# Designed miniproteins, single chains, continued (2), part 73

Each design is a single chain, and the fold is of that chain. pLDDT is the mean over its residues in the fold that is shown.

## One batch from the design tools (miniprotein)

Design m6415
Fold by ESMFold2-Fast:
Structure m6415 (fold): chain A 103 residues (1-103)
Amino acid sequence: GRMRYDPSLTEAQRALLDAAAAGDLERVRALLAAGADVNAADTFGITPLHLAALAGHLEVVELLLSAGADVNAKDIFGKTPLDLARAAGHEEIVELLEKAGAK
């Protein structure tokens, strides 16, 4: 998504969430290189890894995990990136998250 949500986040953190949701691999890479927090969460506890996993963006999921994303991060509903990938039917992402230590 390109929506700006949660004004408490930095502009770079909001941009990282948007890029992860959109599958914009090059933008995710550039933002992480510029010091954006890989574990940046919105008001609902949603991280870049949650959004990439839900949207089915395998290469973005791989990049976020390589950058130290918390594979077991829970949103306010107790959902992990693995839960969202399973719900969306993204089997390759489910396998990748399980190999990365998702529970």
Scores: mean pLDDT 83

Design m6416
Fold by ESMFold2-Fast:
Structure m6416 (fold): chain A 62 residues (1-62)
Amino acid sequence: MKVGSHVLLDGQVGVVTEVSGDQAKIIIGGKEGFVPANAKEGETVTVILEGKEVEAKVLFVE
C-alpha cells in the first residue's frame, strides 16, 4: 500500500497517511493505527489501534 491509499478492515475504511519500512500508518474510525504495509485482500492482520493489538480481516486494498 502507499500514502493516500484506502483500506477496508472489517467494514471500516482506513486511509494510509504514512509508510515506513514494513509498517503503514492509517487513520481508521478517527483513530491512529498501524498495519503491515504488505497486507493483501483476504488476509487477517494484526492492527495496532491506540497501542492495542486487534485482529482485522483485510477486505480491500487500493
Scores: mean pLDDT 78

Design m6417
Fold by ESMFold2-Fast:
Structure m6417 (fold): chain A 63 residues (1-63)
Amino acid sequence: MPPLLAVALEDYEARSADELSFKKGERLRILDRDPRDPSWWLAESLETGRVGWLPARYVEVIE
C-alpha cells in the first residue's frame, strides 16, 4: 500500500515537544493514527524531516 501523504490546510504551532509545528501548504507523510483518538495523527514533515503528533483536522490526505 502506498504511503499516506497529506498537506497542511492551516498553520499549527506545537504545544509540546511531541507535537509537530507546520505551515499551510506543508507536505506531510502520515506515519500512524491514534486508534483511540482519530483527532491526532503522527506525521513527518517532508520539508524539515521532523516527526511529531498533529491535529488531523488541520491536514488533508492527497493520495
Scores: mean pLDDT 79

Design m6418
Fold by ESMFold2-Fast:
Structure m6418 (fold): chain A 116 residues (1-116)
Amino acid sequence: SSGLLLLADRGDLEGLKANPDQDVNAKDGLGNTPLHLAAANGHAEVAKLLLEMGADVNAKDDYGETPLHLAARKGHAEIAKLLLEAGADPNAKNDQGLTPLDLAKQKGHEEIVALL
């Protein structure tokens, strides 16, 4: 539902803990799951809790991007590490044929390049 999407977008960890029965893999109008929004916005503790709740680490948005693509593009190294430990595919390609490694290199995020 939209509830987890909003909480993940805002980084509201206590709100997520209070709402464990919501669909952790719900998508917004752009195909983003709660995990995509946490990864894009740098909310590492929220991302960790969503993974513990069974979030699909390899879910794709409407651009073919996984949460790992978003963390790599935004430079969120702690989240990239959490996603890789949870089984994120580092070789997944978005609709432009780009991997998370390609995005991290393009943006100069050396810590994430070292993880991939």
Scores: mean pLDDT 89

Design m6419
Fold by ESMFold2-Fast:
Structure m6419 (fold): chain A 125 residues (1-125)
Amino acid sequence: MPVPPELLNAKDEDGRTYLHYAAQMEDNEGRSLKNVEELLKAGADVNAKDKDGRTPLHLAAFTPPGEYNREIAKKKVELLLKAGADVNAKDDDGRTPLHLARESGDEEIVELLEKAGADLNAKRK
């Protein structure tokens, strides 16, 4: 979906950008994945933090177990990492995207984040 340049990095009441919502949304046919692609091509801030300190990568990495399309979630994570997402970004609870992926039990997303240099020991920094 085309987003006006002036709204591309605008934050709502939750501190979230359009990229946060595109990363988080459940998808039936790749619509949210296409939204992630278009927002990144338009220059969306891949490392923008919401009010909880979460980046779009945090939201993409937390996939609810059992019901959601893992392949789409995996592709969103790959796109965000390729766009320069900070794989070791911490939310306000000190959790990284890898912590959230492990919490959701998505082994393929865990493997993608580990391959990208994710560190569960980030509590030291």
Scores: mean pLDDT 76

Design m6420
Fold by ESMFold2-Fast:
Structure m6420 (fold): chain A 55 residues (1-55)
Amino acid sequence: MTQAELKEILKSRGWNPSDAEVTVIVRAADTDGDGTIDDAEFARVMAYLDRAGEM
């Protein structure tokens, strides 16, 4: 998925990330550096955010 699509999904879940925050998330999820996020990488992002929100 694209960075813009990820931002929309996060907003729909109650998050309000900036473009810079989304860029950091994409970079962290896309360890291989291919510029895209698959469902598996998205699940990793959501797990990270869930843990961060719990803290």
Scores: mean pLDDT 69

Design m6421
Fold by ESMFold2-Fast:
Structure m6421 (fold): chain A 64 residues (1-64)
Amino acid sequence: LVGEVYRATVDFKAVTPDELSFKKGDLLEVIEELEGSLLRVRNLKTGEEGVIPRSALADGLEKV
């Protein structure tokens, strides 16, 4: 997981300040695996970092 890059297949809007918003087609790199089934990721197009749920890997993200 850490160092893996995923392409967003859907748009996502953050509901908390710690979460990362992304748009379909954005590339997200996993930086850190967190507790509570969360991942810290960086959006490679915007340079922004934030948290996403690990479930997003199955629904809405595609491994590059």
Scores: mean pLDDT 79

Design m6422
Fold by ESMFold2-Fast:
Structure m6422 (fold): chain A 72 residues (1-72)
Amino acid sequence: AAFQARVDAAFAEWDKDGDGTITKEELRAVLKEATGVEPSDEFIDEWLKGLDRDGDGTITREELAALVARRE
């Protein structure tokens, strides 16, 4: 889907060190770029409950892609 491609591209831009993870602040930026709307803190926290399965405060590209697919 076009939205998933945008999320993948934005993730690649914010994952500049190539470790395959992003922070909460970078997730906010990715979602803003993909949707054109700045998400609320409550919305980000809801997404993090599904994405931060490791509890280390980082989100993997795989976790983000799975959540984007569910929103379609």
Scores: mean pLDDT 67

Design m6423
Fold by ESMFold2-Fast:
Structure m6423 (fold): chain A 62 residues (1-62)
Amino acid sequence: LKVGDLARALVDANVSNPKFLSFKKGDILEVLKVVNSEWVLAKSLKTGKEGYVEKGALEKIE
């Protein structure tokens, strides 16, 4: 994953910490920043919310 990529959520995530993004399996997220090998900052196209997401929860849309 790199900045500007679209990715599909592979799992549901319901997080209480607003720093992390909540999403449903199948939601489409845009990668805004690559933080490290495990984490990205992403924006939900469904909700417009931004937050940190584990790369392992995402599949790049080709």
Scores: mean pLDDT 82

Design m6424
Fold by ESMFold2-Fast:
Structure m6424 (fold): chain A 72 residues (1-72)
Amino acid sequence: MEEEAKRLAEEALELAKEAAELLKSENKEDILRGIGLALRAIGLAEQARLLFKKVGKEEEGEKVVKEVAEIL
């Protein structure tokens, strides 16, 4: 479970970074793709937070959600 939480967190952070770069674009298709990736990153970060909470690492999960929000 903790390993799954870490994998979801890593995927969320990577998607957030990709989304942030696309959202800086002047191209409408890149912006729309960026929005989709941002929403997916937020969803994965919340899933990671819930899994971290189940293993007693609630602070680590909250940190992931905060980091994703700061990247976006």
Scores: mean pLDDT 85

Design m6425
Fold by ESMFold2-Fast:
Structure m6425 (fold): chain A 59 residues (1-59)
Amino acid sequence: KRLARALKDFTGEGDILLTFKKGDILEVLREREDGLAVAKSLSTGKTGLIPSSYLEYLE
């Protein structure tokens, strides 16, 4: 499993995008070739799509 830190705030619109804040730790479940990733927020427990460019990968 790969952890990532959010580099900036993101507000997800609609029903599939995840909202997170700068500094949040996310568990990256799958990276997509379209620049999105499926991730779980460790602070909220919610899973959704996020832009991969907003992530700093950890370990």
Scores: mean pLDDT 78

Design m6426
Fold by ESMFold2-Fast:
Structure m6426 (fold): chain A 60 residues (1-60)
Amino acid sequence: MIGTVIKDYVAKTPEELSLKKGEKIEVVEFLDDENVLVKSLETGKEGIIKRSELLEVVEF
């Protein structure tokens, strides 16, 4: 599942991924009911983002 970042997101913890507006991301896995593993298609980096924040900053 590929989405477009519509709002900049700054990682709050070392395990989280920072995202920039206009970036394409892929949802790799739902780790639990709060945390999602995502991959940036622009940088190839993977990291965690909270599901609530993902829904606010990414459009699918």
Scores: mean pLDDT 79

Design m6427
Fold by ESMFold2-Fast:
Structure m6427 (fold): chain A 99 residues (1-99)
Amino acid sequence: MDLNEQLFNAIMLGASLEEVEALLKQGADVNAQDGNGETPLHIAVRTRASLEVVELLLKHGADVNAQDKNGRTPLDIARRMGDEETVELLLKHGADENA
């Protein structure tokens, strides 16, 4: 199984911080895009993954301003969901409010 596919599935299924970190350490691409253009960071925000998982992805070099096929950033998704803590974390890591 592709490591990137395993990373997407782990995040979607609510895997532990340890499992996500293990996949990243094995060489999963933190900026891989699925068929919708969503990165692991998009999926983590959309599925309401823990703040620790979101921060782990950002620390591993996740592109905070990555756009899906609809031009949506992780910040756009967090704002739509009313997830104020994730909004603050993304802004702290350089999310563009005007993107």
Scores: mean pLDDT 86

Design m6428
Fold by ESMFold2-Fast:
Structure m6428 (fold): chain A 78 residues (1-78)
Amino acid sequence: MEEAERLIQEAVKALENGDYEKAVSLAEKAISLDPNNVRAYLILAEAYKKLGDEEKAQEYVDKALSIDPNNLRAKLLK
């Protein structure tokens, strides 16, 4: 849990810096440690949207909503 949170914090910084590929890598590692981490899926969705991969972005939004159907951030990315 703590390691997944660390990876999420690093992924958020990567998104803030415009390093979307790094954000994807870090969020994928967080998911490997915590498959129900909604924030990791939202980071993947945002990063893929910024990279122009709308299909992958939508896939991760749908995954986040499958875990937390009322997640406002996921609804905004949809």
Scores: mean pLDDT 80

Design m6429
Fold by ESMFold2-Fast:
Structure m6429 (fold): chain A 153 residues (1-153)
Amino acid sequence: MVSYYILLGDKEKYEKELQELKEANPELYEELEKRGLSPLLLEYVGTVKALKKLSPTELEALLLYVKGLEDILNEDYESALKHFEEALALDPSFLEGHLFLAYVYLKLKKYDEAREYYNLYERQLPVDAIPNEEREKVVEKIEKELKEAGLPV
């Protein structure tokens, strides 16, 4: 998942997987460009038909979430924080939003808030959640930084 490479700082894997998503979904990529929408939406929206079925609120939540990822790429963690909080206010079920807020709060050195959002992510993670190696590396990175700050995880 392209988003996890952004949090890991793995720019080479981020650019490669984003290119593979454009090649796998050329019709959706062209529709995003025609709308002036970020190609990061390819991770969340697998088809033009899916994009056209989003309610205004679901589309707005996804756009705010993608902006928060673009702000992380620009090291603007204050703008990233705001966009992820606004996205979660529109869709509180957005599990990845809690993990990304935990990451952004760590970058801002707000360790208590980072731990709160990390614990919200863990409590919402399905017991049967498909294993994802890059997600687990983001989790391990967050846990390590919290433990180094003297916080229990």
Scores: mean pLDDT 93

Design m6430
Fold by ESMFold2-Fast:
Structure m6430 (fold): chain A 69 residues (1-69)
Amino acid sequence: VAFSEQQLKEAFSAFDKDGDGTISAKFLRTVMRSLGQNPTDEEVEEMIAEVQDDNGTIDFEAFVKMMSA
């Protein structure tokens, strides 16, 4: 599925409460659902394991890469 950078940015910014360019990994499923995706808990956990940083957050660049795969 192809998403525009604008769609990904809007979805990401809705959950980037601090405006620091990262979101908590626990919000990944909700962000994906807002984009019309319906991943399982297991699929979300697998994605998080590959893209989250040491703080359990996902930056915008990693998010775009994951959604474009």
Scores: mean pLDDT 74

Design m6431
Fold by ESMFold2-Fast:
Structure m6431 (fold): chain A 150 residues (1-150)
Amino acid sequence: GKLTQQAADLINPAVRSLTKWAKETLSPERRRILVERASEFHTAVITLGGILDERKDEALGQRLIAAAQRILDAAKVMEQNPHDEEVRQAALKEIIEAAREILRIVDELLKEYPDDETLRRVREAIERFIRALESLLEGLDAEEMRERAR
């Protein structure tokens, strides 16, 4: 319905921007871009939270806002600590956990609207973002293991 279309119109572009960032090499310039994209996503989620509050689904809206805030906070930690590998790995893990919570919330909405193609596209976008972040984290873990083997 209109609510799920509004959700996709707000969230999908922001999630796609975050996914593109996650697939690119982490440079100091790109860490600043992550904060910008995480802020855009957080703003989209606040707007969606307001729509959910109007529909008397305040609890889901608040959980969604909290998860988006965790992504933004972790992105800022990565920007502030560009040379700290342990901080970077911890921040990426936090972003993955927060993205998985958003996926759970979308799955809860899909139980109410199982045939909503728009909401399914939001789910697919979030899954792509999680996979991109997991691949990035695996790459960092592999680099640390190679360093220890030298």
Scores: mean pLDDT 71

Design m6432
Fold by ESMFold2-Fast:
Structure m6432 (fold): chain A 75 residues (1-75)
Amino acid sequence: KFKELKVLFKVLDVDNDGTITEEELKLGIEGSLGENPSEEQLKHFFKPFDTDGDGEVTEEEFKKTLELVKNNSLP
């Protein structure tokens, strides 16, 4: 599980700087969980993990966001 998420993050991180954008995170959620989050839902889950507010997510923030989506079941 965690190894696959790491590989997915690396695929989305095309510049290899260790971060992905909110749009890339959405694609990761759709690809790994089969969920189609709305922009509002995505922003709600993304915001607590974007601690510097620059619109980028680290690998750890990506994992935590996927855990929230899985546990809370998107409405």
Scores: mean pLDDT 62

Design m6433
Fold by ESMFold2-Fast:
Structure m6433 (fold): chain A 117 residues (1-117)
Amino acid sequence: APLSELGRQLLEAARNGDLERVKELLAQGADVNAADELGITPLHLAAGNGHLEIVRLLLEAGADVNAADEYGITPLHYAAMAGHEEIVKLLLEAGADPNAKDTGGATPADWAKAGGF
């Protein structure tokens, strides 16, 4: 099914760090696990961009911590590559798989090394 307008707006708000907009969109019934054409979710975008409070809110709202895009990339891969240590810890506490492999066989630890961490 095509991505809904609320889902599209949630992805944008999560990418941009707009915490109040994320709260508003979730209250309007936006799917917390909305995915774009590549399978990228709000949690991927918030985690990769360092938006700790949005990551927390999305997990509380039932976001899939192990959501994988079409390349097998999880939110933990993006947080690890960007060096967002507090988000990495929060995702692991929420049940993120540290051994998740992308389509190239790379784990979040491999992505951290690629990011200089």
Scores: mean pLDDT 91

Design m6434
Fold by ESMFold2-Fast:
Structure m6434 (fold): chain A 60 residues (1-60)
Amino acid sequence: MLAVALYDYTATTPEEVSFKKGDLLEILGRSPEDPDIWLVRVLETGKVGWVPAFYVKILE
């Protein structure tokens, strides 16, 4: 499932990924512990990590 970054995000832990506003993301899954944390792949870099769901918009 594709999404777009609404804001710049800087990873705060090594398990997170950084991205820029407008970056295309692939949603890979959701955290079982927190529904507001999603696992994504940044399409431009290929990096995978956790990000806050509210920083991204799902593309239909």
Scores: mean pLDDT 81

Design m6435
Fold by ESMFold2-Fast:
Structure m6435 (fold): chain A 153 residues (1-153)
Amino acid sequence: SVSYYILLGDIEKYEQELKKLQEANPELAAYLKEKGLSLLLLEFVGTVEALERLSEKTLKALLLYVEGLENIKKKKYEEALKKFEEALALDPTFLITHLFLSYVYLELKEYEKAREYYELFEERLPVEAIPNEGLKKVVEKVKEKLKEAGLEV
């Protein structure tokens, strides 16, 4: 079994941050646990202190984005699409959402929209600037599928 998990980093670090989240915001911790989103959110933000520095608008966009990722994992591509579009409508600066919108549009065979969202991502976040090897693999997979569809990127 090869799960395409964007790297769950140090699990021990995330277990410590989960405990801090439970102490700082028990309602948010309970919500994230119920939805299975806790590790994905902490992998993305790194720390509870970084999470607490987010604006309410950015936090809501991030939660919708993480729900979109969980829907991709479940192959619920239409539901993932809705969550990413809602996230982007709340925070248009959440540039990584464009990469996953491109991925979802590829799975839905909406190739021209997939290309458009990939170009918007690449213009604002060059691949060389991506610090995460798991995200580089998602970029490579999107480029491969766009080329297979006969689209230059």
Scores: mean pLDDT 74

Design m6436
Fold by ESMFold2-Fast:
Structure m6436 (fold): chain A 76 residues (1-76)
Amino acid sequence: SEVEEARKKLLEAIGEILRAIGDIIELERELKKAKEAGDEERAEELEKEIEELEKKLEKALEEAKEAEKRYITAKE
């Protein structure tokens, strides 16, 4: 079924968004600890990792938007 396939794709995309958000929150927590410890090198590394995850989140959001559009179209 077109609707079932589109639903699966949408749920997969939502799952990727939730994972990316969780990873960002964890890295932000680690970044706070590194900054409090005065570990500037670790803080810089974590800031770069957060930036990479933010880009992945942006891509996942775009994929979810397209998957939602396909699901709505298939359902109608």
Scores: mean pLDDT 84

Design m6437
Fold by ESMFold2-Fast:
Structure m6437 (fold): chain A 132 residues (1-132)
Amino acid sequence: LSLSEEEQKKLDELLKKDIDAGLDVNLKNSYGETLLHIAARRGNLELVELLLKAGADVNAKDIYGRTPLHLAARNGHLEVVELLLKAGADVNAKDIYGRTPLMLARENGHEEVVKLLEEAGADLNAKDINGE
């Protein structure tokens, strides 16, 4: 589903109401993604804050072994990365390919996210399944 900016805002408003009504924030879709994965991938800082306050698992893994931090780092969402790290995200979590959030940020050219992850204690010598 492709959503316009207005449709996305409306969906975020409805989701906030559902969370206030007691939605299980740790429920996983068919890809193993939680709402926190989706919010982190989109860079929706306000929704990330709301989900963490509601008890979302900051280290939940999807079917590819990716955490919300992997998705935020891959997409260069600096403020979301900072918030997830403050909430206890595992800076060195590996996906099924052995990739860390730092590797994804480097691969995608997100220099400010790379710097933040390095300052947060990311393993600079971590290797993926190809030894790179």
Scores: mean pLDDT 82

Design m6438
Fold by ESMFold2-Fast:
Structure m6438 (fold): chain A 88 residues (1-88)
Amino acid sequence: MKVTVLRAEKTEFLGKPVLLVLVHIDGPVTDEQIDRLLEALRERLGAERAEVLFRIKYPDGSATLVLEIHGEDIDPEEVERIVREELS
């Protein structure tokens, strides 16, 4: 399955760092795969929270996810690696 990170944007919520990551997946993605991804992001990055802010499912079975990752020193390249490993 092909996974593309379209954008990663650093921002803040209540003075705490947040990374927003826009991901496109060119195949069917299950809720179980998303749950494993969010667990991997929390465990491997030391993130306080990792959540799906938006999920768009397309008629062809592809999907776009907006991930909201809360934590200090979250590396966008490491997020992209975890996303590829969990959703490949």
Scores: mean pLDDT 82

Design m6439
Fold by ESMFold2-Fast:
Structure m6439 (fold): chain A 74 residues (1-74)
Amino acid sequence: KEAEELLKKAEKENDAKLYYEAGLEYLRAGDVEKAIEAFEKAAELGNKEAAFLLGLLLAEQGKLEKAAEYLRKS
């Protein structure tokens, strides 16, 4: 519920911080796939904290090259 509301607001406002907050709420809910999508948008919009967490999540999935790219952005 909370994650979905933040994501809708982030999409409407194109706001990096709201995408980052949505990603955190998805992680708290256990929805890693949606968290990755939200953090990817936040990182694209310049949120360094989202780039760092996205890098760690991608590394856990074995996507090491993509993880390294996002960790450089953090």
Scores: mean pLDDT 83

Design m6440
Fold by ESMFold2-Fast:
Structure m6440 (fold): chain A 153 residues (1-153)
Amino acid sequence: MTQAELVERIIRQLKEGRSVEEIVEEIVEELIEKFNLTPAQQEYLRTHARLTLRILTGDLTEEEYRALVEEMVAALKKINPDITDEQAQEYFDALLARLPELLENSKKVLAAYKAALRRRFPDLSDETVEKAAIIRAVDDVLTYIAVELAERK
């Protein structure tokens, strides 16, 4: 599937009344199958999907972020059992420190995707553009993560 075909599929699914969460879940399952991810890698990818979606919607609390980072570190230790507790703690602390940067960068990324969608599809509703931009940004992040996970086999 090309990037153009993916965007058209997302817009169609949104117009058919599917939620952002349902479309993201479908993308996660397609990436799991495409990259033949192990159960531990699947858990990591699903946690990343939830985190990325929450960051892009802008409603993420520090408590929710901490809980999702704890789940990601636990999943990472299942993918790489040779990771020491010290290395896992360093990864956890580094991710917690990045929340302000991630929230600021999410606004810029989302604005860029909205601008691109508006240019290509000028007749789309503001709600459809917002939702499509979020899903498209999530897809890019998760595809990158899935490739990285597949290369570590």
Scores: mean pLDDT 86

Design m6441
Fold by ESMFold2-Fast:
Structure m6441 (fold): chain A 132 residues (1-132)
Amino acid sequence: MSLSEEEKKKLNENLKKDIEQGLDVNLKDSYGRTLLHIAAYEGNEELVKLLLEKGADVNAKDIYGRTPLHLAAYAGHEEVVKILLEAGADVNAKDIYGNTPLHLAKEAGHEEVVKILLEAGADVNAKDIYGN
């Protein structure tokens, strides 16, 4: 479920306090996900920017080898994709299945994200584990 703008504000304020109290911005959950993975998947641009400013690893991998850029691309969050790429996200990062962010954006049908990734240097010939 997408968070409302009011819910995003409350979440951002609570997370700012937690970070100020010493929360490790690179702490991983049981799926290997950081707060940056979650913010990228949810399209929370303000939180993505805050986490990157606080030293979040833009290329952190979850248990499936997915980076925040994979999750933003799959979810179709154009502005988050741009923010992550500007912060040094690896446009050609592969998950455990050999999928790049470009593969996930194409699978999900997010044409504008596909264009953004291609303009950022995504490899159009990158193959997944099935040779696609």
Scores: mean pLDDT 84

Design m6442
Fold by ESMFold2-Fast:
Structure m6442 (fold): chain A 61 residues (1-61)
Amino acid sequence: AKELGAKIREIRDEKGLSQRELATLAGVSQRTISNIERGRIVPSEATLRRIARALSVPESI
């Protein structure tokens, strides 16, 4: 989606996750999640994959 930050926020809200909880699951700072959701930064491919994994599958390793 062209509005990546808005889509991440939508899916996160649907799953009942806070920005802090998503950040913890994705292994990034809450500031990073907030900035991505507001469109202030474009996440790296690695960061985006971590966020997508955290939103799609709670993989226990």
Scores: mean pLDDT 75

Design m6443
Fold by ESMFold2-Fast:
Structure m6443 (fold): chain A 60 residues (1-60)
Amino acid sequence: AIVATAKVDYTASSSSELSIKKGEKLIIKKVLDGDEVLAETSDGRTGVIPSSIIASVSIS
């Protein structure tokens, strides 16, 4: 799986988006159109986030 780290806090503005904290680990499930990814948190939440808030990516 592709693992990423958030570089800033992000608050979801819609039900399809994911709220995350700076430094939170994310599993990237799918790259979406434009600057968005479908991600999953370590606690099992899934949603869309802007790719611009991702600090680093590793493939596992």
Scores: mean pLDDT 78

Design m6444
Fold by ESMFold2-Fast:
Structure m6444 (fold): chain A 160 residues (1-160)
Amino acid sequence: SEEEKLIEEIKKKIDEYLDLLIEVAREQGKDELAEALEKAKKENKLPSAETLRLLKEMWKEMSEEQKKKISEKRRELIELVRRVIEKLAGERAPEVLAKIREIRQEFAEELARARLAGEDRLQELVEKMFQEIKDLLISYGASEELAEVLAYAIVLSFLV
């Protein structure tokens, strides 16, 4: 179906993005990070809170060339997500995109409050954001599989 083609296109773009992150991790000798990213890719799961912390350390050590490559691949993933949402929601696509921005803002605010309180809530808040985006997309007519793959792409591109 057309939906199956969209799911495969999104999965391919996620794989390309994760593969680039794995490549950069290996170039920096961060084998533990590369293995964690490969596991997330194989299991079709978001990186853990610990993996996200290791990714933040990788970002600090990146060359300008590495930063450019990752930023360009992230932009491609974001543009694909936008096009798929436009196909899914039609005239309501701006409304869906606005609600995704609101969910992301709530995540950022809750994470900031947790950090100020000395609470480690990153894992909980990432899972909450993923589920809220997935449920939002289903409410606009996405199948569970399409909503899950889109939510994965949205959360991954936001966090990394």
Scores: mean pLDDT 90

Design m6445
Fold by ESMFold2-Fast:
Formats: structure tokens, sequence, C-alpha cells
Structure m6445 (fold): chain A 120 residues (1-120)
């Protein structure tokens, strides 16, 4: 199911903190192609929400991956989607305080703003 695919991608993202953006993009693409058999179903998964109301874009933004964020936006991700707490992907990117990824977090914020994320 779409929910199962989203949960597998989410668990992979959360369990691989040392991932590269290229590995994340490859994993997501391979998962979509393998499970859906074509790209037409990808739009349904891109904006699907988990149990906390979060999309894949929320997770990519929280982790601070500008490449994953660009990829998801190119597939039609809603840059202003809100989770169950009213947080957008931009809000979650700003919550990432890990010093080792702050340069990538800053790039992620820039990509989201360029794509039309609202500054509250």
Amino acid sequence: SIEDILNEIREWILSNPEWSPEELIRYMFLKFVKELGDISGIVDIINAKDSEGRTLLHLAAYIGSPEAVRFLISLGADVNAKDKEGRTPLDLAKENKREEVQEEVEKTIEVLLEAGADEN
C-alpha cells in the first residue's frame, strides 16, 4: 500500500543518519519504481501523510537534505503542507540544531523559500 511504502521510506531515512543525499534520492526512486511499477502513482505518495501528518518533504527538510527537498518538489510535493501540529517543512528545517549539518540545513531553507514556502 501507499502507506506501507511511505513508512518504509520514513524508517530508512530515520535509521540512516550518515546517509548521503544521493543515497536518499536513489532509495526513494528505486522504492517508487519497484512498488508502483510506474511513475504515475508517485504523486499520491509524494503528498501522503504519516500518523503525525508529515509528508516525505517534512522529513527531508528536518534532516537538512537540499537535494532530497529539490527532488521531492520536482515531483509535486506541497512545500506548505502542515503536520498535525501545524508545522511546515520549513518549520521542521529550522528545528534542526545539529551543528554538523547546519550548512546543509541553510541550503535546505533556501531551496524551500525559492520554491514558495511561506515565512511565518
Scores: mean pLDDT 73

